# Designs tried in a protein design run: designed miniproteins, single chains, continued (5). Part 91

Each design is a single chain, and the fold is of that chain. pLDDT is the mean over its residues in the fold that is shown.

## One batch from the design tools (miniprotein)

Design m19376
Fold by ESMFold2-Fast:
Structure m19376 (fold): chain A 61 residues (1-61)
Amino acid sequence: SAALRELARRLLEEEDRRGVALALAGQPVSRDEVIARVAERLVELTGLSREEARRLVEELL
């Protein structure tokens, strides 16, 4: 649980940095896209279900 939250926070930080860079380039990223990308990565890295991964990401936003 704590390790999963730490991983999710780290992935969110990476997506935030990507989002800032893309916004400066005129390609802003939506909240829904950020949630989808982080949740997909959590599923790949941890084997969490898509529903559990999405809820974890939403809890941290």
Scores: mean pLDDT 84

Design m19377
Fold by ESMFold2-Fast:
Structure m19377 (fold): chain A 95 residues (1-95)
Amino acid sequence: DSVKKQLKKEADNLPKVAKEVEENVKSGDQFEIDVTVSLLTMSSTSYRMTKDNPETGKEVAKLLDEAAKAAKEGDAEKVKEKLEKISEILRKASE
């Protein structure tokens, strides 16, 4: 199943992105935070619009929206928590 392979690849890549996102939010740099919020929001839109595994797409999109809100509030710990949940969901969906 090619969909399961893609979900596993995304799950494996997400922890690397999550560390960078957490560091950007912790920096307190408005530009870094704005870029992070934009990227999380765009990713949420992409997952919400997917027709392949729409249940997982909607769940991931919701968590990305929550991560973007936390990033905008400067809450690096909450951003990390949301991204870790997304990684778990994608990993389980890939099984």
Scores: mean pLDDT 75

Design m19378
Fold by ESMFold2-Fast:
Structure m19378 (fold): chain A 73 residues (1-73)
Amino acid sequence: SSRLREIKRRVYRALRMLGEDISEEEVFAMSGEELAALVEEFMRRRSLSQAQLAEVMGVSQSTVSRDLRRLKS
């Protein structure tokens, strides 16, 4: 869906800005659940809050929360 593609694109950009060695092709090949798990594991490893991830993504914290929920659906 267009919504899922938008979420994946902004997640990809944020991961790259934060120094993660990941390609756009890898992110888009993942299922929503796989990408959500990767993001949550990345946040744990880097000690990042949802608020800090939201700042990097250029969105609100509520948008990050909704994005992660939508990826898991």
Scores: mean pLDDT 86

Design m19379
Fold by ESMFold2-Fast:
Structure m19379 (fold): chain A 76 residues (1-76)
Amino acid sequence: MKIELSETEKKILELIYLNKETGLTVQEIADALGISPATASRHLRRLEEKGLVERLDTEPPRYVPTEKGIELYKSL
């Protein structure tokens, strides 16, 4: 399956994969990549639409990789 990711989306997926046991918040991803929370949130929405990450019902929300996201990351 051909899924097109930007370089930022690849980095976000890698960060989420490396933290798959706990998940990461929008703020943690933004801080790690040196981007705004708004930019991080936009890319996370795109990754969620592609079925590569899942939002947990935590406060604040945490993002974890799906099986599809893990498989894609391992193929990068």
Scores: mean pLDDT 82

Design m19380
Fold by ESMFold2-Fast:
Structure m19380 (fold): chain A 55 residues (1-55)
Amino acid sequence: SEENELKILLYELVAGSTEFVIERMEKNNSDPALIERNREALEETKKKIEELKKK
């Protein structure tokens, strides 16, 4: 559905921005626990994208 297409686009944009934030945090030696939480959130976003693509 078009609604799912828009949701996929939104989640892909969120995933891309989250990856950018994680990369910057790693370069700046940010809190490892905060980096890990962001990586977990990124994986959840990727799972949602794959689920939407199957509908």
Scores: mean pLDDT 84

Design m19381
Fold by ESMFold2-Fast:
Structure m19381 (fold): chain A 97 residues (1-97)
Amino acid sequence: SLEREILAALASMLAAVLRNIAKQEKDPELRKLYEEAADHLSRAAQAILDGNFEEAVRHLERAAKLLEEAYEKSGDPDLRRMAETVRRLAEEVRRLG
């Protein structure tokens, strides 16, 4: 469905943004959090496309938690907003299944 494609595309876009942020990050702990969150977002995108919505939600929830940890460490409000966006994405994915 178009909705599945849009939700998967959003997860993939957020993963790409985080990988780009990770490349510019000099703090190795923050870099690891960004890379792990991006990996979970990429896995969520694939799970959405595969129709495995429960798996997708688990990956999105893990990504949001990692972004919240990155926010706590960095104080960057964009990370908090990204975590909120990922949590909303998880709610939309739950609605599909």
Scores: mean pLDDT 91

Design m19382
Fold by ESMFold2-Fast:
Structure m19382 (fold): chain A 72 residues (1-72)
Amino acid sequence: KELEELRKEVSEITKKANEKIDELYQKGEFDKAAELASKYRDLFNKIRTAIGNKDFEKAKEYIEEMKKLLEE
């Protein structure tokens, strides 16, 4: 159940990240969109690696980092 909840959170933040990037592209902010997309991909990779290692505490930490970036 905990793994399913983590996967749901990852899905949610993935949708928010895609919406943010799409908004920036629509506004012509291509450089900012590329920079944020790179940061999002790095964090998603870290989340995926932590989950793969069954380090759920670390995964939750990276998810919080992602939520902070999405607020920018």
Scores: mean pLDDT 82

Design m19383
Fold by ESMFold2-Fast:
Structure m19383 (fold): chain A 66 residues (1-66)
Amino acid sequence: METVTLRVLAPRPITDEDIEEIKKRFPDAKIEVLSDHEALITVPKEKADELKAYLESKGYHVTELP
């Protein structure tokens, strides 16, 4: 099963509520918080575009890792 890792940069601090909303919408997501403004989120490849669109709608800068 192929997965995709997205690097997420936030213009404001990432809160516990932000993490819980992502988990609620994407229960298969693995979230690794690197700093207050940066996280790595791993999801099944089929969910990557939906997750990216959701995060960008919240003002996050999203980069797909190779």
Scores: mean pLDDT 81

Design m19384
Fold by ESMFold2-Fast:
Structure m19384 (fold): chain A 62 residues (1-62)
Amino acid sequence: GSLAEADAALAKGDAAYAAGNYKEAARYYARAVTIYTEQLGASDPRVVAAGAKLAEARRKAQ
């Protein structure tokens, strides 16, 4: 994937999260984390930020 795909996934995750669709948000955040990690490395602030959003979405989804 591209950084633009990761940015789009992050935005879709944020929209799903705001709507209370935490399972959908977690799917989009997971996609963003995967692409950001592949493109930027695990220590990049964008990976860290998307990972935190993923963890919170997963917590609320269960």
Scores: mean pLDDT 87

Design m19385
Fold by ESMFold2-Fast:
Structure m19385 (fold): chain A 58 residues (1-58)
Amino acid sequence: MDDGHIRIVQGLLRSARLSSVDDALRNARGAQTIGTTSPQARPQADQTVRVTQQLVRR
């Protein structure tokens, strides 16, 4: 199920703060693609992308 993969990506976004913003963006976009396939996961992926965009602006 896609939910498991999205949860891992969300965890990686927290850790990516220590690595780089590029990794966070890459992971967020990956989650968005997976979320689009599953309606239940779409809201989570969308929020992940928004948070990543805020990190880029800051």
Scores: mean pLDDT 58

Design m19386
Fold by ESMFold2-Fast:
Structure m19386 (fold): chain A 58 residues (1-58)
Amino acid sequence: DEEYLKRLAERLGVTVEQIRAARAGDPEARRAIMDKVLELGREQGKKAIEEYKKKLEN
């Protein structure tokens, strides 16, 4: 499942090692991944809004 974990890590912006550690119960890795997931969700929303605003500037 190395390729699967690699693709998942790339989507979340973390390392495969962090995903493995989180699955093994490492609280630090779990927090890092959760924080990244939440930030990506907020970032996607902000990015969409900012790009729309830039179009309106013209």
Scores: mean pLDDT 73

Design m19387
Fold by ESMFold2-Fast:
Structure m19387 (fold): chain A 107 residues (1-107)
Amino acid sequence: SAAEELAEALLKHDTVKIVSILSEYDINMGDVVTLLQAVAGENEDLVIEVLQKYKDKLEGLKVLVGGVVTYLKKINQVEKAKFLLKIVEEEFPELKEFVEQLKKELL
């Protein structure tokens, strides 16, 4: 999936691949960096601010959230991935099934 490709590109620091995926889903690179920093610092308000920019772009929001969650799992930051998923579940109830699938993949 695009989310898994984004996670692998983030892990490998493959800037060309990251930019390619983000362009396809209309995701801003600065928002990816801000989201990673906000999650690392457990800054819930900043996470919400970034994600709200994508509320009307559900496929892009799924790639952004799925990519970051998968990346955090790969670097053994499972609790940070759970922190992000809790916020997504609370702020975007329409993504409930998507969030449940990602939660199962963290086990």
Scores: mean pLDDT 89

Design m19388
Fold by ESMFold2-Fast:
Structure m19388 (fold): chain A 68 residues (1-68)
Amino acid sequence: MPSLEEQGREIAEEAIRIAEELGDEKLVASVRELLEQLLRAIAAGDRRTAASWLALLRHTLRELKELA
């Protein structure tokens, strides 16, 4: 099973790619911020908060795929 960090990075990379294709620099920055919050929670050992940030990244990717 991939780690929360591996899942978050993969989801963020795909979301950033779609946002860049849309030319939305603010959306790219927002996705990067979500990944940073996830990585901070993982580093702090807060698995519950990390899971919440990962869920938000997944939701953001789903919405972006519907726009592309």
Scores: mean pLDDT 84

Design m19389
Fold by ESMFold2-Fast:
Structure m19389 (fold): chain A 60 residues (1-60)
Amino acid sequence: SLAEEYLNLGKFYLNQKDYEKAIEYAQQAIELAKKSDLPEEVRKKLIEEAQEVLKKAQEK
């Protein structure tokens, strides 16, 4: 799904220490997950992981 793809991009840029891009992609992953028709448990997991990326990127 697009939400999963954006989450993976957020994680990728976090590992590259590109915190600005990590934040952008993690925020988009959250928005896409909220708008998706994915099962609620899958959406919650994606949002939670994207929020972790945001926290780590914002702490740097």
Scores: mean pLDDT 84

Design m19390
Fold by ESMFold2-Fast:
Structure m19390 (fold): chain A 55 residues (1-55)
Amino acid sequence: MDAEEYLKRAEEAAKAGDAEAAQRYGTAAVIAGSQEGRGEEYAKRVREILEEHGL
């Protein structure tokens, strides 16, 4: 999966109330995004998703 797919999976998991999956996919999105020079952008999006669920 690329960074966008990991981010979408993190959002889907968060909406489903699966905090563990949301955090796992979120971490993968940041790592993949960092390889493309977009790590900060993905880190911000992931943080917003995790904070919404108290993570």
Scores: mean pLDDT 79

Design m19391
Fold by ESMFold2-Fast:
Structure m19391 (fold): chain A 54 residues (1-54)
Amino acid sequence: DAVERVRRLARQGRIDEAIDVILELARRGEDILEPLETLESLVPGVVDRVIRRM
């Protein structure tokens, strides 16, 4: 579901909201690898943006 939420937001150009989903998962101690890889495949370079906001 988180992967699908990230994919949907990225496809709509709502990249900041997709990043917020990953940050929320990280804050809750949940696995972020699959959502992060999904977002990176759609928005190359976004991993650096996520890490800077952690």
Scores: mean pLDDT 83

Design m19392
Fold by ESMFold2-Fast:
Structure m19392 (fold): chain A 61 residues (1-61)
Amino acid sequence: MTLEELLEEYREILEEKGFSEEEIERAVKGLQQLYADLAASEGEAAARTVLARLNAWLRKQ
């Protein structure tokens, strides 16, 4: 999955859980910043893995 695909999946999960459009956009911006920081320190592959695991965990809640 690309970063764009992972962020789109994240939006879909939050929408399914009843978060507002404003809350979703704030969360996505925060996640983009977290991804950039993780990619810089741990590498893009590790950052993508963390994001994929977060999305999988969120779907199960």
Scores: mean pLDDT 83

Design m19393
Fold by ESMFold2-Fast:
Structure m19393 (fold): chain A 66 residues (1-66)
Amino acid sequence: MKELEEKWKKEWEKLNKELLEKLKEVEEEEKSLKPEERRKAALRATAEAIRKIGDLLDKELEELRK
């Protein structure tokens, strides 16, 4: 079902854009932080991104069950 593949490709592209914008935001915030705080900010942003990726994977898997 190509239509389903196209839907999920668009969802993943949307998430990629959101993650890119978040990365730019974190990079700007990091400019004013001490080295240890910069590392913590990067780790927090990475953990958030992984959670969002996991959520999208779960949603796609639930859709495929139907």
Scores: mean pLDDT 77

Design m19394
Fold by ESMFold2-Fast:
Structure m19394 (fold): chain A 60 residues (1-60)
Amino acid sequence: PLERARQAAREIAREMGLSDEEIDEVAKTAVDEALRSGGDVGRAVQAAFEKALEIKKKRE
């Protein structure tokens, strides 16, 4: 589940046009949430999306 969460988070961040550093931050957020929730990929993806939106708002 961790690798799936990481890959899904990276793809979300790439589609949103984030930089490589920002993609890594989003992926870390998803993995951290997956570990905290006992491997819940859905919650990890939600956390990744929220982090990606936060980063985009700061640079827009």
Scores: mean pLDDT 79

Design m19395
Fold by ESMFold2-Fast:
Structure m19395 (fold): chain A 63 residues (1-63)
Amino acid sequence: SMAEAEELAEEIDRLGVRAVLLGADPAEVQRLVDEGLAALKAGDFATARRVREELRRLVEELR
C-alpha cells in the first residue's frame, strides 16, 4: 500500500541519517538508501525491508 511504502521510506531515511551521524561511510549508506527507495518505487517490499534491516543492524553495531 502507499501508506506502507511511505512508512518504509521514512524509516529507511531516518536510519540512514542516524548511521552517518554514528560514523558510517556516507557513500555506503547512500547506496543502501537509494537501493531501498528504488525497491519501493518498483513495489519490491521484500528488498525495501531487507535494506531497512541492514541499516538497523549498521546503527546497532555503531552504537
Scores: mean pLDDT 87

Design m19396
Fold by ESMFold2-Fast:
Structure m19396 (fold): chain A 55 residues (1-55)
Amino acid sequence: SEADALLQEARELSRERMKILEEGIKNGSFSAEEDARLAELSRRLSRLRLEVEAL
């Protein structure tokens, strides 16, 4: 279903965010690429939230 697909995407986005956070914490800093990717994931999550609310 549409809801199941959105839930799966949310899980994948959250998993990727966790990996970036773990890498940054382990290294004691966040690279410009990591910051840019976190911003992209935030934008995608906001879009996904709107799609969920439109169901």
Scores: mean pLDDT 85

Design m19397
Fold by ESMFold2-Fast:
Structure m19397 (fold): chain A 64 residues (1-64)
Amino acid sequence: SDLEKGEEYLREGLRALEEGNIEEAKAHFEQAARYYEEALKADPNNVRAQGNLEIARAKIEELE
């Protein structure tokens, strides 16, 4: 599902950050955000997708 793919990309982004791979982390967080946005198009009330989208966007902004 889009939610599960978003969660996978969020986890890989966090792993890349731990390894100091900033550009890789940023790309993963951008993919996570896209999948969470698609999940929210299907179910706008998905609180987990809403919260995780905010986390992904905050990480992207932090890494600008």
Scores: mean pLDDT 87

Design m19398
Fold by ESMFold2-Fast:
Structure m19398 (fold): chain A 65 residues (1-65)
Amino acid sequence: AESDLEKGKKLYQEGKFEEAVKYYERAIEKDPDNAEAHLNLAAAYSKLGKFAEAVRWGKKAVELR
């Protein structure tokens, strides 16, 4: 079965940014230290115009690397 991170990436590529956020959040719930999931969540929030959330999750991604 496809991972939550992989499903989120596919939804992001389809322009379904709100749905991508939900799958990236699930990926983080399973692996809180996954820097890629945090970075992808930040990117999805940026596409939604939610820049404060994008900055917050992007900073967490940097902290994990």
Scores: mean pLDDT 84

Design m19399
Fold by ESMFold2-Fast:
Structure m19399 (fold): chain A 86 residues (1-86)
Amino acid sequence: MTLILTYKGLSPSQITGEVLRGIGLGLEGYDVKIEIKGDTITIEIQGLTQEQVDEFLKEAEELAKRGAKVTIKQEGDKTTIEITFK
């Protein structure tokens, strides 16, 4: 499965944290693509199981409960999660 994570409204330190997370997944053997534009980071991960995608969905739902704006789109084996911080 393919997962596309987009985080918007991050501080520089938060962007660094998400980059390190993406690098960690790449070191675990996943195909990871990271793109940074200003306060926005997009991480594309290929080769995930449904269970791993569900863990990211649960994290996004937790962030939504803490006031982040979350948009989820699922099409076939591709899941896109956009998270906007206030």
Scores: mean pLDDT 79

Design m19400
Fold by ESMFold2-Fast:
Parts: structure tokens; sequence; C-alpha cells
Structure m19400 (fold): chain A 68 residues (1-68)
């Protein structure tokens, strides 16, 4: 849990407790991934349960568990 939370905080540049598509793309690149804009948008849409175009920590943790 600590590593996931620290990664989330690192990429949450605004400190608002959410990650947008740009921040999610930067996170995926930090994992050695090379996502296209379409792939980032598809992941965001898949895990964004609120439909606000952003991932909160719980949504991000679910995505992280699936990718790692």
Amino acid sequence: MAAVKRLFELFDGDGDGTLDARELGLFLRSLGRRPTDAEVEALLKRYDRDGDGKLDFDEFAELYAELV
C-alpha cells in the first residue's frame, strides 16, 4: 500500500487527490510502458467510475493492481 500511495502522490501534481489523463500517462511511462493517448484515455474511462475524467486513489489502486 505505501508504494502505491507514494506513486499516486508523486503523480498528483495538483495535490487534489486525483490523477487526470496526463498524470496517468506519466505514471505509465514511469513503469517502462509506452501508452498512446488513446490507451491512456481507455484506461481512464475503464477505471473512472465517477465519470469526472479523473482517478481517485481507490480507482488508481485498482488500476495499479491490474498492471503490476
Scores: mean pLDDT 76

Design m19401
Fold by ESMFold2-Fast:
Structure m19401 (fold): chain A 73 residues (1-73)
Amino acid sequence: SAKEEALKLLDEIIERGRKGEVSPEVMVAAGAAKAALERGDYDTAIRYLETMLELEPDNELARKALEAVRKAK
């Protein structure tokens, strides 16, 4: 499902954050977006994903996750 795809992409962003490949702020936002999605709060997840893209516009995983969340809503 689109929700499962978004959760998997967010987990990959968090994993890259643990390796120092994304900013701590983006990793925290990814965790918050994941928690929002798990409770069915798509609007909150979208806001966190948009924040991630403001911080890292070239983050392709965040772009794909945002697209997946918008399709799931």
Scores: mean pLDDT 86

Design m19402
Fold by ESMFold2-Fast:
Structure m19402 (fold): chain A 64 residues (1-64)
Amino acid sequence: SAENYLKAGKFYLYMGKYEEAVRLFEEAIKLDPNNKEAYYYLGIALQNLNRFEEAEKWFEKAKA
C-alpha cells in the first residue's frame, strides 16, 4: 500500500539511506498521488542527496 511505502521511506530516511528513501517515496506517490506527505518527504530525501532543484519542485507540489 501507499502507506507502507511511506513508512518504509521514512525508515530509510532515518537510517541515512537517501537513495532508497527516494525510491520508496516515489512508489508511495505512484499508488496515491494525493498524498502530500509523500511529496514532502521525497523533497527532504532529495535535499540530503544535494538534488536541490528536484527537492524544490516536490516541495511546491506538497504545498499545492
Scores: mean pLDDT 88

Design m19403
Fold by ESMFold2-Fast:
Structure m19403 (fold): chain A 96 residues (1-96)
Amino acid sequence: MKLSAEEYKKLGEEYYKKGLELFKQGKYEEAILKYQEAITYYLLALSLDPNDEEIWEQLVEVLLNLAEAYEKLGKEKLAELVRKIAEEFRKEREEK
């Protein structure tokens, strides 16, 4: 299915919101799956519109929440890896 960057961005936002709701309910494994879906859609949106700062910022935010969900499950090494990836993306944007 061929979608626009805006449609992929909206899908990313919808899955991110679903992930946040699941996280608030303590359903961390289900939240991780929704965060992964959100990341996929944000990356697809960025592949079509790489200069959309808002998509980039939302991607970093989802990665940080994914790391927190991994920490809640005791997966500290995965949480640390994901957090480092998010910090590198944030620094690259700020120091470019």
Scores: mean pLDDT 84

Design m19404
Fold by ESMFold2-Fast:
Structure m19404 (fold): chain A 71 residues (1-71)
Amino acid sequence: MEDAKKGEELYKQGKYVEAAEYYEKAARKAIENGDYLSAMDYGMKAADAYSLAGKIDEQVELLNRLGDMIT
């Protein structure tokens, strides 16, 4: 998936906020496709990227958004 690949490229560049945004897009698409294993993996990568960027509020908001989509 293009979003997951872009997220990984940005993560390697230290662009953690942008990486988190692309990983979240990949997680959302995985949820829509019923691929909950990939959704969990991408969601965790997005949360980790926000944490590395020091964006704890964004990390919490992300987890709430993804949780609402699954529940």
Scores: mean pLDDT 80

Design m19405
Fold by ESMFold2-Fast:
Structure m19405 (fold): chain A 72 residues (1-72)
Amino acid sequence: FSEEEIEEFKKKLEEDIKGLRELLKDESLSEEERELLERALRIAEEALKLVEEGKVEEAVKLAQEGVRELAA
């Protein structure tokens, strides 16, 4: 990964985390929707942590796996 690609991925994760936290404040969410959003938030937070630790490949794999699990 280039430094630019890593920075873009990190910014995307930070934006996704912020957006998910805002969505989770919605009291009209169903239990199923809340569980899905909480899972997405956990995946995004862990991926961001991996990027910060220099484990970019692991972060990308985690994000891809999370997308597959949420789409199932």
Scores: mean pLDDT 79

Design m19406
Fold by ESMFold2-Fast:
Structure m19406 (fold): chain A 70 residues (1-70)
Amino acid sequence: SALKEEVKKLAEEAIALWEKILSGNNLSEEEKEKLLKEIKERAEKGFELPEPDNLKLPRELLEIPLSRTP
């Protein structure tokens, strides 16, 4: 049981990181919603972390310039 709780915690942290990344990007609302839906769905069903290697992002999204933080 503890393992499932730890996996969910890590998944929630990964989702939060992706939400911050997406909010900083110049992405369309549809693309952000699609990515967040896929991330949350994978985390909830598989208890897997949304990692860059596991999450197949479109090349166009990977090449979008991120907003620079101060």
Scores: mean pLDDT 56

Design m19407
Fold by ESMFold2-Fast:
Structure m19407 (fold): chain A 64 residues (1-64)
Amino acid sequence: KEAIENLKKAVEALEAGDKDTAIEYFRKAYELGNEDAFGALRLVEAGKYDQALAVAKNSIKILE
């Protein structure tokens, strides 16, 4: 539940162009047990923003 909320905040930050805030929220979601958040975090660090958004949004849809 809390992991999904942090994942949603990461998506909002990344869509707004705030990469630092997005990384913080992806990290929090991962620490709360969302394994997909780790993949999304690594994609953001690699500059693959569209792929990071796709992974995060897919995880949210499956878990809701």
Scores: mean pLDDT 82

Design m19408
Fold by ESMFold2-Fast:
Structure m19408 (fold): chain A 78 residues (1-78)
Amino acid sequence: VAEIEAELAAALEPLAQRALEAIEAGDEEEKRRLLAEIAEAYAEAARRAAEAEKDPERRAALLAQAERYRALAEELRA
């Protein structure tokens, strides 16, 4: 879990800086792209957590969470 949390934090850190720049510039297109990248990072973290999870009910919940974030990222890119 700590490894997955560290990887998620590392992925989100540069996106936070880009988000502030996009907000300051009023760039709605860049904001949507950043939200899609954030959603993808969360989807990947949830999938990796599911792979490490031994409880089948909790694993299923994490896989469902990953699928929801992936779907959100696709909507934001459309």
Scores: mean pLDDT 77

Design m19409
Fold by ESMFold2-Fast:
Structure m19409 (fold): chain A 61 residues (1-61)
Amino acid sequence: MQKLLDEGKYEEAAKEAEEELRKDPNNVAAWYLLGKAYKKLGKDEEAKEYFEKARELSLSL
């Protein structure tokens, strides 16, 4: 996931993060990376929701 963000492959990074979330919807790192990918794609509202989800899951630990 992170490597795809570093290479500028934001759509691929988002897809990979979504696949990780299908396996484990409590994966905080995957929610965070999905947020970063969407922010890079200019989808700030979706990115904000994904960052909020990552934060909520972190607080439940």
Scores: mean pLDDT 76

Design m19410
Fold by ESMFold2-Fast:
Order: C-alpha cells, then sequence, then structure tokens
Structure m19410 (fold): chain A 83 residues (1-83)
C-alpha cells in the first residue's frame, strides 16, 4: 500500500541520517533497532525496504554489524523512494 511504502521510505531515510551523524555505534544500534521495528510493520504490508533494515538490525551482534545494517537499509530505502 502507499502508506506502507511511505513508512518504509521514512524509516530508511531516518536510518541513513542517523548513520551519517552518529559518532558512536551504540547510537546507530538504538536508532537502527527503533526504525527496524517500525519498518517491519510497514514492510510486511508492502514497503520492503524497511523490512530489509529490520532483518539487518535483528541479525546484528555488535555495533559494526549494526552500522552495515543501517547503511544497507538506507540504500534499499533510497531505491524504493526513487520508484
Amino acid sequence: SAASAAAGAAAAEAAARAAEKAKDHQTIWNLSRQYAEEGTKAGLAGGGAAATAAMGARDAKDHQTSWEGAKNGARAGRELAAR
């Protein structure tokens, strides 16, 4: 749905901004987790990008993995937003 796609894009955009300004990996982890949870609800309905970010965050065991998850989610969200 349009609402789900918009929510997914917003979550990915927020993750990208957080990754850009975060100076420590704990901040990236917290923000990625928040947006991943929000994005899972949106993504399951139809967005997809936020679901990708959510999966990355859930698999993360350390802060470097969270950073990679946030970057991948942001990239997927930008792709979705460009459509």
Scores: mean pLDDT 56

Design m19411
Fold by ESMFold2-Fast:
Structure m19411 (fold): chain A 57 residues (1-57)
Amino acid sequence: SRATALAVRHEMKKLGISEEEVEKARSLSDEELAELAKKYGISLEQLKAFVEAYFST
């Protein structure tokens, strides 16, 4: 939904995650995703959830 998409983008911006980083994330390995998640102070699971939600809504 639009509300879910806006909420996801708001949380990403709050954490400093750009739309370009999310686009890049879909082509990264689990190890590279874990390093990116650590950089933003979130879990690998949270980063995967953001990527999935971004491309699903």
Scores: mean pLDDT 75

Design m19412
Fold by ESMFold2-Fast:
Structure m19412 (fold): chain A 81 residues (1-81)
Amino acid sequence: SAMEEKRKKEHEELLKKLAELNRDKIAAQQKALDAYFDEAMNSTSDEAEREKLKKLYADAKARGMSPEGITLLLKVEVSLK
């Protein structure tokens, strides 16, 4: 079990390093999400819909969804209007 614990920790460190190396890709996805969110907010004249989109974004981000996942979620919500 001690050897298995060590291997799990080494795998977790590798995953952390890969996540750090992918920061630029995640940053690009975040810029795309920010652009889409701004476009959706600016194109919406209904205050209730704007608040709904804000809440959906905030809740999804708090739950740890990726920027790409949040973008898709917002696009689905907009399409269901």
Scores: mean pLDDT 80

Design m19413
Fold by ESMFold2-Fast:
Structure m19413 (fold): chain A 60 residues (1-60)
Amino acid sequence: SAAAELEAEKERAKANIRAAADRYGIPEEEVQRAIALIDAGDLEAADRLALRLVLKRLSE
């Protein structure tokens, strides 16, 4: 169902945020902000936040 597919997408998004946090040293507070957006169903805002956080950590 569409609802089950959305829940699967949310779980993958959470796993991706956790993997990025482990790799790039993103603070837990920011991880929780991204997860809150995912739980609210705002996957676009969560992706945008995750991208900004990763890019900030990659800047030398």
Scores: mean pLDDT 83

Design m19414
Fold by ESMFold2-Fast:
Structure m19414 (fold): chain A 67 residues (1-67)
Amino acid sequence: MSELEEEVLKKLEEELKELEEALKKGEVSKEEAIAGLERALEFAKKNNLKKVAAKLEEKIKELKKLK
């Protein structure tokens, strides 16, 4: 379980970096990014991926603070 969650978390961190870069380039809107992250958060919570859920919640809060 922990090993699987660590692999998912590592992949998530890579995807979040790509998402941040896409946002900076204007390739994805803030609203689209938040919607995608909220779907991923719901999935993580349903599957009890506590660390993944925490990372997603933090990133969603960061994006929601952007004007």
Scores: mean pLDDT 78

Design m19415
Fold by ESMFold2-Fast:
Order: sequence, then structure tokens, then C-alpha cells
Structure m19415 (fold): chain A 57 residues (1-57)
Amino acid sequence: MREEELNRLKEELMKKAKEMGLDISTYIELLYREGRETGMSLEKVEKEALKKMEEQL
């Protein structure tokens, strides 16, 4: 994954997780794991993570 794209994703997720009181570290780790195992694009992984966080809200 590109560092620039990853940094942007982290910033977005940190903002969302903080607002929802979720463990950002867990979500970031999940994104890396899912992207690596499934070969998903970073965009898809980001959307799924954000959707899951929204559901927890």
C-alpha cells in the first residue's frame, strides 16, 4: 500500500473512531489485514471499515 493513501486513510479513521469511542488501533490493524489477505483495494477496505464504524455509532 502507498504511504500517502495509508496516511489519509488513517486520518479519516482516527477522526471517526475517536468520535465513536472505538479503538482506532484495532481498525487500522484490521484494514491492513483485510487488504493484505483479500487483495482488496484500499478504497474498498476504507469504505467497509467506515460503514462498520457508522453501525457502531
Scores: mean pLDDT 60

